Designed miniproteins, single chains, continued (2). Designs and how they scored, part 91

Each design is a single chain, and the fold is of that chain. pLDDT is the mean over its residues in the fold that is shown.

## One batch from the design tools (miniprotein)

Design m7351
Fold by ESMFold2-Fast:
Structure m7351 (fold): chain A 84 residues (1-84)
Amino acid sequence: PSQATIDAEVELGLLEIQLAVAKLALNRAKTPEEYKDVIEALKRIIERLEQLLADPTVPPSVRADAQRLLEEAKKILEEAEKKL
């Protein structure tokens, strides 16, 4: 694969880890401030996934995985917002 493909795959992998951390933080959150911190983290993950999807050089396989993560992140954001 090209370096651009490798870079996109690494970015996607980091976003998967960040989403997993946000899910754990949401499960452990008890206060409105903790829920707001999770919401802000999820918004940043969503923004980065949208930026990745806006890049026309990103391979179709990475786009498919990024789209799946974006849908999951948006669902988790809705769950976090309901806790406020």
Scores: mean pLDDT 86

Design m7352
Fold by ESMFold2-Fast:
Structure m7352 (fold): chain A 78 residues (1-78)
Amino acid sequence: AERSLLEQVRLYTAGAVTNRALAELTGDEGLAAAAEQMEAQAKRAAAEALAAGVPQAEIDAARAAGEARGRAIAAATA
């Protein structure tokens, strides 16, 4: 559960960052909506991880890794 929640934080954060960047580039409202939904899922997974006793530092690291991955994917697409 703990490991799965951190993977969800990383994955959804990466998806949110990527779709947000692409929405800004293209004006696609569907990508903007997808980014909002992925960000909501990342926040939910982070809250659940914290409630499960995962250290804040590990949640922050998973979020930072997701943001870095999302930026890299967006840069490769632009």
Scores: mean pLDDT 84

Design m7353
Fold by ESMFold2-Fast:
Structure m7353 (fold): chain A 66 residues (1-66)
Amino acid sequence: MSIEEIKEILEKLGLSEELAEKAARVAKRGLDQGATVETIALGLMDLGLSPELARKAAEALYEKHK
C-alpha cells in the first residue's frame, strides 16, 4: 500500500491533508515493519489523533494491508 493510498483513506476519515500526510508516513512505516493495529494506533495518537479515530484508522489500514 502506497503513502498516497494511506493518505486518501485518512482524509476520508476526516483528517486534514497535512495531518493525513504525516499520519500516512507513520502508518506505512508501522505496516512495513509488521506492527500490530495497536502499535499503529499509538503512533497515530502521538501525532494528535483521538484514540477512537487512531484505532479506526489503524484497523482500516491493517485490513487493506492483508
Scores: mean pLDDT 82

Design m7354
Fold by ESMFold2-Fast:
Structure m7354 (fold): chain A 53 residues (1-53)
Amino acid sequence: IDEALDKAVEYIVKGDTEKAQKILEEALRGLPSDEAEEATRKVVEKLNEIFSK
């Protein structure tokens, strides 16, 4: 799942939000709520790291 999250972040940075959303929806589909929350937190953390400087 981490690889799918990294790919989604990469597409967001490139401005391809449609592909990023598709990847996130597929990666999060069928996950328990705890894992989905952790995955979402990791995406936010990666985006903050990219945009922090």
Scores: mean pLDDT 75

Design m7355
Fold by ESMFold2-Fast:
Structure m7355 (fold): chain A 65 residues (1-65)
Amino acid sequence: MISDEEIDEAIADILVALGELFAKRGDYKTAAETYRLAADIYERSGNQEKAEEYRKLAEEVEKKA
């Protein structure tokens, strides 16, 4: 069965996809907030690499807002 950590990563992956959709339509503030939420969930699941990646992406996207 899928572990709780794998479920958290799946939720974070969905949030990343939503963040990309918000960024694509020019809603950079919402995209940045969505990427930060995804990063926090990746950190909780032990995926520090993705957590750091999406925190940096959130900062870059926020600068466009």
Scores: mean pLDDT 81

Design m7356
Fold by ESMFold2-Fast:
Structure m7356 (fold): chain A 78 residues (1-78)
Amino acid sequence: MKKAEELRRKGEEAEKKGDYEKAARYYLEAAAIAEKEGDYEAAAEYLRKAAEAYRKLGRESLAEALEARAEELEKKAK
């Protein structure tokens, strides 16, 4: 299994436990690895998951920045 996919699963488990800070960190790590591997579609998806976790933490400005970054990566995925 790709390391990014493993980190994504850890993020999902953290979300199930309500640990949104831990979930966001795992999703950001997954996004960084996916981007390094050239998987911009997966990287954008992980950034959006991290943004949603940060919104639940009240970190709206950070969530917006991550969504903007995801949009940029989706342009590279085409």
Scores: mean pLDDT 84

Design m7357
Fold by ESMFold2-Fast:
Structure m7357 (fold): chain A 80 residues (1-80)
Amino acid sequence: SMEELLLKAKVLIIAAEANIFIAEKSRHNPELAKKLLEDAIRLAKEAIELAKRANTPEGEKLIERAKELIKEAEKGLKEV
C-alpha cells in the first residue's frame, strides 16, 4: 500500500538521520564515521525510491528531506 511505502520511507529517513548524528559524535574513529555516513546515504537513497513509488505530496516532502541527508552525509565523508 502507499501508506506502507511512506512508513518504510520515514523509518529509513530516521535511520539515516541517526547514522549521521552518530558519525558526528564518532570523530575519534574515522572508519566508523565513514561507514555510518555511507550507510546514511544508502538508507536515504532507498527512502527516495520508496517515496517515489508512493507518488504522494507527503512522499515529495520525504524525498526532499532524504536529499538533504545525502548532502550532509557526502559533506561529512569529505571531512573523514
Scores: mean pLDDT 90

Design m7358
Fold by ESMFold2-Fast:
Structure m7358 (fold): chain A 68 residues (1-68)
Amino acid sequence: MEEAIAEGRKLIESDPEIKALADQAVAATDRDEVLALTIRLTNKLMEKGASIDVASAAAAEVARQALA
């Protein structure tokens, strides 16, 4: 799980569009917006070749930071 989050973060950092999406999710103040953005983040990571486990772990970490 921790390794999947780390791998997902590397993918986010290597793609400026995906990084912008993750940053937008963390900055969102509305819970529904955070959830919508993390769904988009998961889909975008999978489009870039990430496994569902890596994409979901990275998106869950972003949601955790945003909703904390």
Scores: mean pLDDT 78

Design m7359
Fold by ESMFold2-Fast:
Structure m7359 (fold): chain A 68 residues (1-68)
Amino acid sequence: MSEEELRRALRSALEALRANPDSSVIAMVAGRELAEAGYPELGEKLRELGRAGRVEEAIAFLEEELAK
């Protein structure tokens, strides 16, 4: 997967979470999709935040990753 594909995946996850800011399930699904795409560290971080109900922190995490 290229950096361009990673940025597209991160942006897609961010938009999904912004549309569903109270959904731990959407955060966990986005994390699983990132892990399956070859970014297990990023995916597990999103799953951990989703599992903890910290969707606002998941959004901030994705924004910071996209800013790099």
Scores: mean pLDDT 79

Design m7360
Fold by ESMFold2-Fast:
Structure m7360 (fold): chain A 73 residues (1-73)
Amino acid sequence: GPPVRIEARVEYDPELGEYVLHLRDSDDSPVTDASREAAGQRLGALFARMREEIEAGTPWREVFDRLRAELAA
């Protein structure tokens, strides 16, 4: 079948004080539960590291830009 690729976009919501994750399938393939779970696990680990760095005093913008670079790779 066609390859499955999931696009992820992360935006900071100042009203919630949290990062919001948006997932979208690319390549017109249906997003499977397994593909969603795998993407969720990877991004969850990135969010956990991001939160720890922010709590350690790293500016959120710097941490967010790093996360975006990781997702683009």
Scores: mean pLDDT 63

Design m7361
Fold by ESMFold2-Fast:
Structure m7361 (fold): chain A 100 residues (1-100)
Amino acid sequence: MPSAEEIAANVEILLGRIRQMIADGAPKEVLLEEVRGLGEWLVRQFLAYGRPDLAAEVRRVTEETLERLRRAAPEEYGAILDEWAARVRELLARFVAEEA
C-alpha cells in the first residue's frame, strides 16, 4: 500500500495530466472519465487507510464536479477542474498531516 505522501504525489501527477489534457483540447467524455477515475482511486486509498470521512468528502466533491463538467462548455473546463483540484488538495493536506 502506498504511503500518504506517495498518494499525494501521485494525485499531483494525475492532476497535472488532466490540466495538460484540457490544454490539448481533450473532449468532455475523456475529462469526465479521468476525473471519475482519479476520484474513485482516491476513495479506495482513503478507505484502505480507515478514513471513510475523507472518502465520503472526495466522493461528494468529485460527483459535484462531474455534474458541473457535464453541463459545461469547453472554456469552463479549466476553472471547474481547478476548483476540484483545490478541494482534493485540501483533503490530501489533511490526510498527510493526520497520517504523518
Scores: mean pLDDT 88

Design m7362
Fold by ESMFold2-Fast:
Structure m7362 (fold): chain A 55 residues (1-55)
Amino acid sequence: MEEELVVKTKDPEKAKKALEEAGAEVLGVSGNYILVKGEPEKIRKAAESVGGEVI
């Protein structure tokens, strides 16, 4: 099931690429926060792989 989630990261460009590679849709970026839509498990794993966190 797809959900809209917020990812907090120190490197938004790196996190955006990881999220898109995992099949998530990036809806927006604001500073260290990325609004992303996709499968929660995929988003969490992609975010964590680049030092980010789902909030």
Scores: mean pLDDT 83

Design m7363
Fold by ESMFold2-Fast:
Structure m7363 (fold): chain A 75 residues (1-75)
Amino acid sequence: SEEERKRYEEAIEHIKLAVEYREKALQSTDPKKRQEYLDKAKAHLEKAKEIVADDDGMVAGIDSLIEQIEEDEKA
């Protein structure tokens, strides 16, 4: 349906933003800015997960990205 397509497009845009914020975090030499970018990346992934909560495959993929952000936070 058009509603389903639009919903998935919204989730994908949040995932794209998360990837962009993660890249900004990895390029940052300021620990505070790095953490702010990782926080924003994680927030976007949580929003994407909420949008596609009924899609177990998408949720699993998003959870893997969240785990990656949590690893970045430890570095």
Scores: mean pLDDT 89

Design m7364
Fold by ESMFold2-Fast:
Structure m7364 (fold): chain A 73 residues (1-73)
Amino acid sequence: GQAWADALREALLKLGGESVTEFARELAKLIAQSPEAITRDNFEQVVIDAVNQLKLTVEQARLVVQAVRDLLA
């Protein structure tokens, strides 16, 4: 989980800079704490669940979707 969490945090920081630092950190913590092994096949669903749990804004969720797309491209 940690490698996927670190990759997502880095991708988010690249897209949003300082403005995303706090929610990127909280999102990465939730992903790193996932009880299931994170793979390329389940990563998007794990991220969607974490976004919903944190109740991110539409703008924050949009940045997360773009970061996931960049990582899975």
Scores: mean pLDDT 80

Design m7365
Fold by ESMFold2-Fast:
Structure m7365 (fold): chain A 100 residues (1-100)
Amino acid sequence: MKVIFVARADDPEALARAQELAEEYKAKGIESEVVTVDGDPLEEGLRIAARLAREGKEPVLVHAFLPGSGAIVSVLVEPDARFEERDGKIVLTDPRSLVV
């Protein structure tokens, strides 16, 4: 399983926290990386994770740092996960994917 931490490029506090968590995961032998985005971290993170899971044929765990609230949303994306946009939001259509 691969883990990605997704934060906005203009959110230095979230980026610092994402880097800290990524290093903790790497120290435990878990493949992890920090991804910076200009849009919504959850929507962009789900899109990136779906691509990475499909390419690597392994699940990707996304930790998205939400701007303004300091909240982290975590989603496990399976390699065959499907996404659709409904009312401006990304919706998981594959029941095998976990949403937190």
Scores: mean pLDDT 74

Design m7366
Fold by ESMFold2-Fast:
Structure m7366 (fold): chain A 108 residues (1-108)
Amino acid sequence: ALVVTESGPTSVAEGGTLTLTGTTSQDVGQSVAWFRRRADGVLEGLIGAASQPGGGAGARFSGSGSGTTYTLTISGVRPADTGVYYFGATLGDGELVFGEGLPVTVLP
């Protein structure tokens, strides 16, 4: 079975850089995505296919990684970046397997 794990800090200073890591128990290629649930409850797609920006992503957002280790980077962090971040992966068929979610708070 595919196991997905998320890691990263629980807080980041405004204007800083947030780096979150997703890991998978098997090589998933580019079949990974990053999502955020905002403080208002809206779920946004941030990165698809490991590195492709989604509708919730601006120029400050980037995705990278291959094999079993993937990274979401947010530069110039703003208070609106506070939320719960999710890493999802699939073996190329079926539904995305998600981690538990990483709550991140932007500090002044």
Scores: mean pLDDT 80

Design m7367
Fold by ESMFold2-Fast:
Structure m7367 (fold): chain A 64 residues (1-64)
Amino acid sequence: MIDKDTDNAIKGLTSMDPKLSDYYKKKMDDTRKRASKMSQDQGQQMIGQTGSDLFKRANDNISS
């Protein structure tokens, strides 16, 4: 479910890198809005891909 997947991603990202929490929330919310206009499969893929990219960014930021 797009909403649940998005909320879970936001929670994970903000827990991992709280310094950029507002950025992750905005990025995931914007992606949720785009995904809601797509098919379930395409929307979930978009959420997953965006989440993965943001998790990499968060990991790089805390590891730097």
Scores: mean pLDDT 78

Design m7368
Fold by ESMFold2-Fast:
Structure m7368 (fold): chain A 70 residues (1-70)
Amino acid sequence: DKETLELFLRTARAAVERARALEDPQEAIRRLQEVADGLEEAIKLFPDSEELRRLLEEVRAELERLEAEL
């Protein structure tokens, strides 16, 4: 359902923005990992969504960057 996909995308993008606003990198990593887990589940429901896959790749890249700085 298109409306459900749009809700997932909006919710995930808002969660990423909130995680990026955190000053504690360990807390940001925890929140981004939760977002990544949620996006992986959403992709199982919408496997053809390029937007979900691209957002997951972005979140994973940011996680790798933050973990490398610790």
Scores: mean pLDDT 82

Design m7369
Fold by ESMFold2-Fast:
Structure m7369 (fold): chain A 101 residues (1-101)
Amino acid sequence: MQRGAVVRVGKATAAVLVDEDGKATIQLRVSPDATPEDIREAAREAARLAKEMGAKEITVYTDNDPRAVEAVEEALKEEGFEIVERSLDEDGNYVIKAKLK
């Protein structure tokens, strides 16, 4: 059974899902009027929750917005994840893949 949580900080929202194999998906959505501080807090809380739920690998989908991308990369590194891949999906979302050591 998957474990999940939703984080809401101001105008930033993150949905976190972690499966039984320790594979996590985070969807971080940020409003254009979201503050950088709210985005960083949402990303940090989402990465922390994913790790607490047993995530060994995380795939993050976020807006192609430098504020969101930077916040996600910093949060993943803070929780001990190494970024292994960066790409864009068919919908133009920025996709970050990270693994725990």
Scores: mean pLDDT 85

Design m7370
Fold by ESMFold2-Fast:
Structure m7370 (fold): chain A 65 residues (1-65)
Amino acid sequence: HMEEAEKHYREGVEAFKKGNLDEAIEHFEKAIELDPSNERARAMLEALKAIKEGKYDEARSIELP
């Protein structure tokens, strides 16, 4: 159980290093589903989702008056 969560966490980190945001998010979601106590995986997922959605909106807002 936790061993599979660690595997997905590692695969998420590798996907992120390759610049594949959507793939990284998928792996971190799987890691959290298997081990919800993995705070690092949750932090990474939150940050990546913010970049994918919230950060893009924030960038637009910053450029607006």
Scores: mean pLDDT 70

Design m7371
Fold by ESMFold2-Fast:
Structure m7371 (fold): chain A 82 residues (1-82)
Amino acid sequence: AEALVEKLEEEAYEKGLKEGLEEKDKKKAEEEIEELKKKLEELLELAKQQNSLTAQAEALKRILEAYIKGVKEGLKIKEAAE
């Protein structure tokens, strides 16, 4: 189970990195990512109120955080190349 989450984190990061490199509007992408992070934290807090969902919520959070990290790193690489 943990190994699957780790693999999904790696795949999410790589997907984010590719999408970040292709993004044409860095500022808009960064704003959308920060809003998504804020909304995710609010929804995860609600999920934690139900103990049976806590482990699943934490796994999804890790996967999405890996994706967001990938997008941010891709945007930085693109900016350095421009």
Scores: mean pLDDT 72

Design m7372
Fold by ESMFold2-Fast:
Structure m7372 (fold): chain A 100 residues (1-100)
Amino acid sequence: SMAQLKADAPGAVEGAVRAVENAIDAIKQGNLKEASIYSVAARILATAAEFAGDKESAEMIKQAVDEVDKAASYYEQGNVEEAQKEIDRAKKLVEEVKAK
């Protein structure tokens, strides 16, 4: 129900933030497959947070996931400098979510 989803919004946001942080760690370790799994998990949890009424956190997390996906693509291409810039953007977004 929508009432149950609203009650779970903080849990969905926390889970999505952790998934983004785990995806970043996986990219830094060169584990792009693991990064992709965490990226998908973060998108699912962000969508759950949006349905639960936290649209602002959901939009910021979805943007952070897009930056993580760009970082993974740059890393795969050997462009570590551009990958780091996208990682830094993703980190800033999840810290803004955590500060709410």
Scores: mean pLDDT 84

Design m7373
Fold by ESMFold2-Fast:
Structure m7373 (fold): chain A 63 residues (1-63)
Amino acid sequence: MVGDVYRAREDYVARTPDELTLRKGDVVEVLEEVDANTLRVRSLVTGEEGLVPLSALERLGRR
């Protein structure tokens, strides 16, 4: 999953300081798979990094 590219399915508001806020359609790159339901990602729109639930993301593929 590291290096995979995902898109936000809907707007996601960070619940904790470690999470990343995303707008629907924002594209992110996976930096780390933290657990079965959580990814650490970098936004390709803003360059910010943070944790996002996998359920908020749609996989686009590997570049």
Scores: mean pLDDT 80

Design m7374
Fold by ESMFold2-Fast:
Structure m7374 (fold): chain A 73 residues (1-73)
Amino acid sequence: LEKGKEGKEEYVEPLIEALFDEDPQVRVEAAVALGTIGKKAGERAIEPLKEALNDPDPEVRVAARYALDKITA
């Protein structure tokens, strides 16, 4: 199986976990990173990011929208 040396896809699961961190800054960074990975983050990131659209922190909601637009576009 060709996973290549690209660690970006290997970080998708830790980034999904970070979307549920107690620190809103960690959640923002996780959403932005998932958006930067884009479609390669895969469908597994979509539902966690939809949950982040309901986050109490407005910056997390903006970052989650950005990530969803990048992953689903």
Scores: mean pLDDT 76

Design m7375
Fold by ESMFold2-Fast:
Structure m7375 (fold): chain A 77 residues (1-77)
Amino acid sequence: SMQESLEEAKKRAEELKEELLKKGASQKDADDEAKRTFLSLMSDALSQVDPQIAAAAKLAVTDAEKAKAELEKLVAE
């Protein structure tokens, strides 16, 4: 389900962030990699669901914050 995909993506992004911080990465670099991983996992999961969601996922490549806000709106509906 979409909710399970969202929860899994959030969990994996958070685990990656923690791993990178333990390896000595900066907070910013860890956050950026976690965001990239989250968007990649969500884009893959949602690409087959709806053309509107697929369009939002494409925006994630160029504008992560805007794409995140749009995806959260679609999940909330």
Scores: mean pLDDT 70

Design m7376
Fold by ESMFold2-Fast:
Structure m7376 (fold): chain A 120 residues (1-120)
Amino acid sequence: MVELVESGGGTFNVGSSVTLTSKVSGIDFADSLISWWREAPGELLELIATINPATGKTVYADEVKGRATISVDVSSKTATLDLKDLQPSDTATYYSVVFGLVNGKPVFAFGEGVQVTVTS
């Protein structure tokens, strides 16, 4: 079974930073695409960052560009999102997502989500 176990959520002050981590299992991590998505209250689910562990290529949404860094540790099967200069608009549930293969079949799996609250 594919599992994404997330940590690092909580309540943060405006202007601070957060590090979210996801431990991924049950899928070929190195040959997968790893991404972070968020859902703010009253907003749509939004893709904020993607990394290809095989190439190291990253893609960021414009609203977090320059503030967000996505990284992976292939040996530990961990994906990390660092987000700096937090604003109240960063208040959301953050989901790690993996797209890859399990037994030759494509799988798109979300973690349970981790809540980030940014106080003014």
Scores: mean pLDDT 87

Design m7377
Fold by ESMFold2-Fast:
Structure m7377 (fold): chain A 75 residues (1-75)
Amino acid sequence: TEALVLEARRHAERAAEAAAAGDYLAAGEHLETAARLLEEAGLDAAARLLYRQAAEHYERAGDPEKAAAARARAA
């Protein structure tokens, strides 16, 4: 729904703010939430892109388990 897409966009904005502040764990978590909301909206390609971006942030944060889980959802 439009509401899910808007909420996903807000989380993507929060992720950008967190990454700019060097908080890569929070950036990954916000992108993962945005990806889940896009999946619920049926936007699978966009969701997979955000799961890949979340995995990159989790790797930068030093959390390989969260990175692997996010990457698996991007497949």
Scores: mean pLDDT 88

Design m7378
Fold by ESMFold2-Fast:
Structure m7378 (fold): chain A 87 residues (1-87)
Amino acid sequence: SSMRKELLEEYEKLKEKIKKLTEEAKKEEDEKKLEEIEEEIKKLYNDFLEDIFNVKKLGGDAETFKLLEDLKKLVEEAIKEIEEKKK
């Protein structure tokens, strides 16, 4: 379906953005900039969830659920790495 194709394309773009932000955080020494990167990742994730559930009305099928679970894990791992660097 066209909605599924759009979801997959947006997911791949989001995944690459989160990876790049996580790599930038690994090189960052300033705590305020680390906080800004973490907030950007959280915003990107929440905007994606809003689009999927509230705009596209997706999320009821097993494939979308799996994709969202994989994305949640990626986001949680990125946030954990940034939080550990802030300690």
Scores: mean pLDDT 80

Design m7379
Fold by ESMFold2-Fast:
Structure m7379 (fold): chain A 87 residues (1-87)
Amino acid sequence: MSNSQWISRLNRSVQNIQNSTTRDDVMRGANGMIAVVMQYSQTLSPDDQRQVQQMVDDTRRRMVTATTQQMKDIVTQFVQQVNQIIS
């Protein structure tokens, strides 16, 4: 898949998460998006894979105590960081 198609898919996932109304829906959407990002990271260099893994670990930790709105903000930051690596 091209980087452009991948970025478009991530942006669509973020929009769907932003439109979710419950904490559980946001959490499910975020976990699904993270799983897709982790799958794509296997195509990256070992250094980029380590960066993505650290970002995933930090994102998951931040989400544990987060409100619904804070989780949406965390997801947006995560996607921006992923896009920076794959650009």
Scores: mean pLDDT 80

Design m7380
Fold by ESMFold2-Fast:
Structure m7380 (fold): chain A 74 residues (1-74)
Amino acid sequence: GSSGLEAARAGATAASAAEGGGKPYVFQDEKRGIGIGEGTGEPVVIHSKTALEAGLQGAMAGGMGKTVIVIGEG
């Protein structure tokens, strides 16, 4: 819902602010939309909701202790 989307957006902002040092971060690419990157490595661009959820679970499983949220507008 709208309240959930607002909370997710705040979480994404916090995650992006803490980017770097090899941690996962959230970015918005004009060409491919919104994706998830990892430190200085190649960023992973996620186009589907299913792939996005899988990527989020993978990042959390890495023991980051931080939720990475990606919000997309179609």
Scores: mean pLDDT 45

Design m7381
Fold by ESMFold2-Fast:
Structure m7381 (fold): chain A 94 residues (1-94)
Amino acid sequence: MKKIYEIDVELEGPAPGERLARAVAMEIIDALKKHGAKVLKVEIVEATPTRARLRFVVETDLSLDELKKIVEEAVQRAAEKMGARVVSLTVKEI
């Protein structure tokens, strides 16, 4: 059964927030696409010289736990590549 989830990610690092946001968004979108999830919305909530915050709205048959694991792994890969720290990551059904 398809569900709609909201994903909120905040990162801090030395790269400009717009570059951080783009790198994280690409990793999350790629991971979601590989698992058959549909991205309904992508929003850059905040982009500063040291911080980025992104929000996604996603439609998928994945459980909350499965989706959270996929997103956490994608965010960690992006953070490692960018030398950034994950400040917060939330996944909730809406």
Scores: mean pLDDT 82

Design m7382
Fold by ESMFold2-Fast:
Structure m7382 (fold): chain A 62 residues (1-62)
Amino acid sequence: LDEAVEKVLELAEKGKFEEAAAVIREAVAAGVPFDELVERLLARARERGIEAQAVKAIRAGR
């Protein structure tokens, strides 16, 4: 979870939303619940001040 969350946020900060979305889909395919992944992503993004970028990545990865 934490590794996937950090990778998604790093890609989202760089504006690489398609790559971030791919990481989200891979994590879900590996058995991570989408809702839990979203909760962790938004919590970490809020700490970093990039919540809007995280939301864009999440929407692309659904």
Scores: mean pLDDT 80

Design m7383
Fold by ESMFold2-Fast:
Formats: C-alpha cells, structure tokens, sequence
Structure m7383 (fold): chain A 89 residues (1-89)
C-alpha cells in the first residue's frame, strides 16, 4: 500500500513539473499513471482519489486550450491529498 502511494506522489510531482513546462501531454500521461498507482492500493480513500484524478484527466483531454496555472493548482491539491493519505498509514 505505502509503496503505491509514494509512487503516485512521485508521478504527481513529475506531472506538476511537466505542467510548469507547458507539456500537457506528459502531464496527462503522468496523472493517468498516478491514478493507476492509487487504484492499486486497494483502499477506498485512494480509489476515490484515483477516480478524481481520472475525472480531471478527462476534463484536460476535452479542453482545446489548457490553463497552466489552474492545472498546477489542481496537481498541488492532489499532491497534498496523497501526502495526507501517506501520513494516515
């Protein structure tokens, strides 16, 4: 469980860096990978967070123009939520 949460955290931090560089294709790819790691934990809280990540990925894919600042703020919120789950272990 902890290993999957720590991997998800690393992937979201990499996604944030990709978003800061304007590489939204890489941001989406890394967010999808983070969601898979969260889902792999087998906990309800992490599965809910995985679903939330995938909803946001769907929104980003549907947008013709992605807002960089909003995307970074979103990823920061997701990072904080994963860190909280790790602290509760």
Amino acid sequence: MREHLERALQLLEEAKKAAENGDFDKTIELMEQAARELDATGTFEAEVLAALVLIHVGILKAQKTINKEDTIKLIDSLIEQVRRLIEEL
Scores: mean pLDDT 84

Design m7384
Fold by ESMFold2-Fast:
Structure m7384 (fold): chain A 57 residues (1-57)
Amino acid sequence: SPAEKVARNIAKGKTPEELERAAERVEQASHALDGEEMKELRNIAEALRKIAENKRT
């Protein structure tokens, strides 16, 4: 998905902990938005968390 592609680009060279912090920042940014833009940022944050989890395993 587009959100997963964006998340993979953000995740390049980052540790799982850095990815979790990035996801938190993206999710916080979504609070200032509404509708589809909010959903897109939330999807990016979720994808970042999944990439972080995969890097741990």
Scores: mean pLDDT 82

Design m7385
Fold by ESMFold2-Fast:
Structure m7385 (fold): chain A 94 residues (1-94)
Amino acid sequence: MREHLEKALEHLDRAIEAARRGDVETALAHLRKALDHLMRALRETEDLEVLRLLIAAMLLVIGAMFSLERGDVETALRDLESARELVEEALERV
């Protein structure tokens, strides 16, 4: 679990940096990798609070992907920063 959350954070950070540069393709690629790691962490959790945090983070990442595809970078960055905070909180609980 911990390793998947750490890798999700790494990919979220790289996606945020790419989005800030206007590199939507690179941002989306990192978000897909972040989602894969979040889904793997979700399958391993027995903690209901961790489950809640990971589901919320995944929904924000999915929303950010749609925002980036529409060219709404500001909304995407806000959602990704919120997702990052939720994943960090989940990591503190595992």
Scores: mean pLDDT 89

Design m7386
Fold by ESMFold2-Fast:
Structure m7386 (fold): chain A 60 residues (1-60)
Amino acid sequence: SLLEQYEKDLEDVRRTIAELERELASLPPGSREYVTAQIALDIARAAEDYLESKIEELKK
């Protein structure tokens, strides 16, 4: 179902967020690699918010 697909995608996104947070903790602040990982983290957090919103809508 669409709900199950969004729940799976949300789980995958949350794993990606955790991995990016660990990566950022190991990188020099302000390095190119840090900035790239920070952008990826911001995108992943936006995706998490979107999927949470869609899951909430489908559970109504």
Scores: mean pLDDT 88

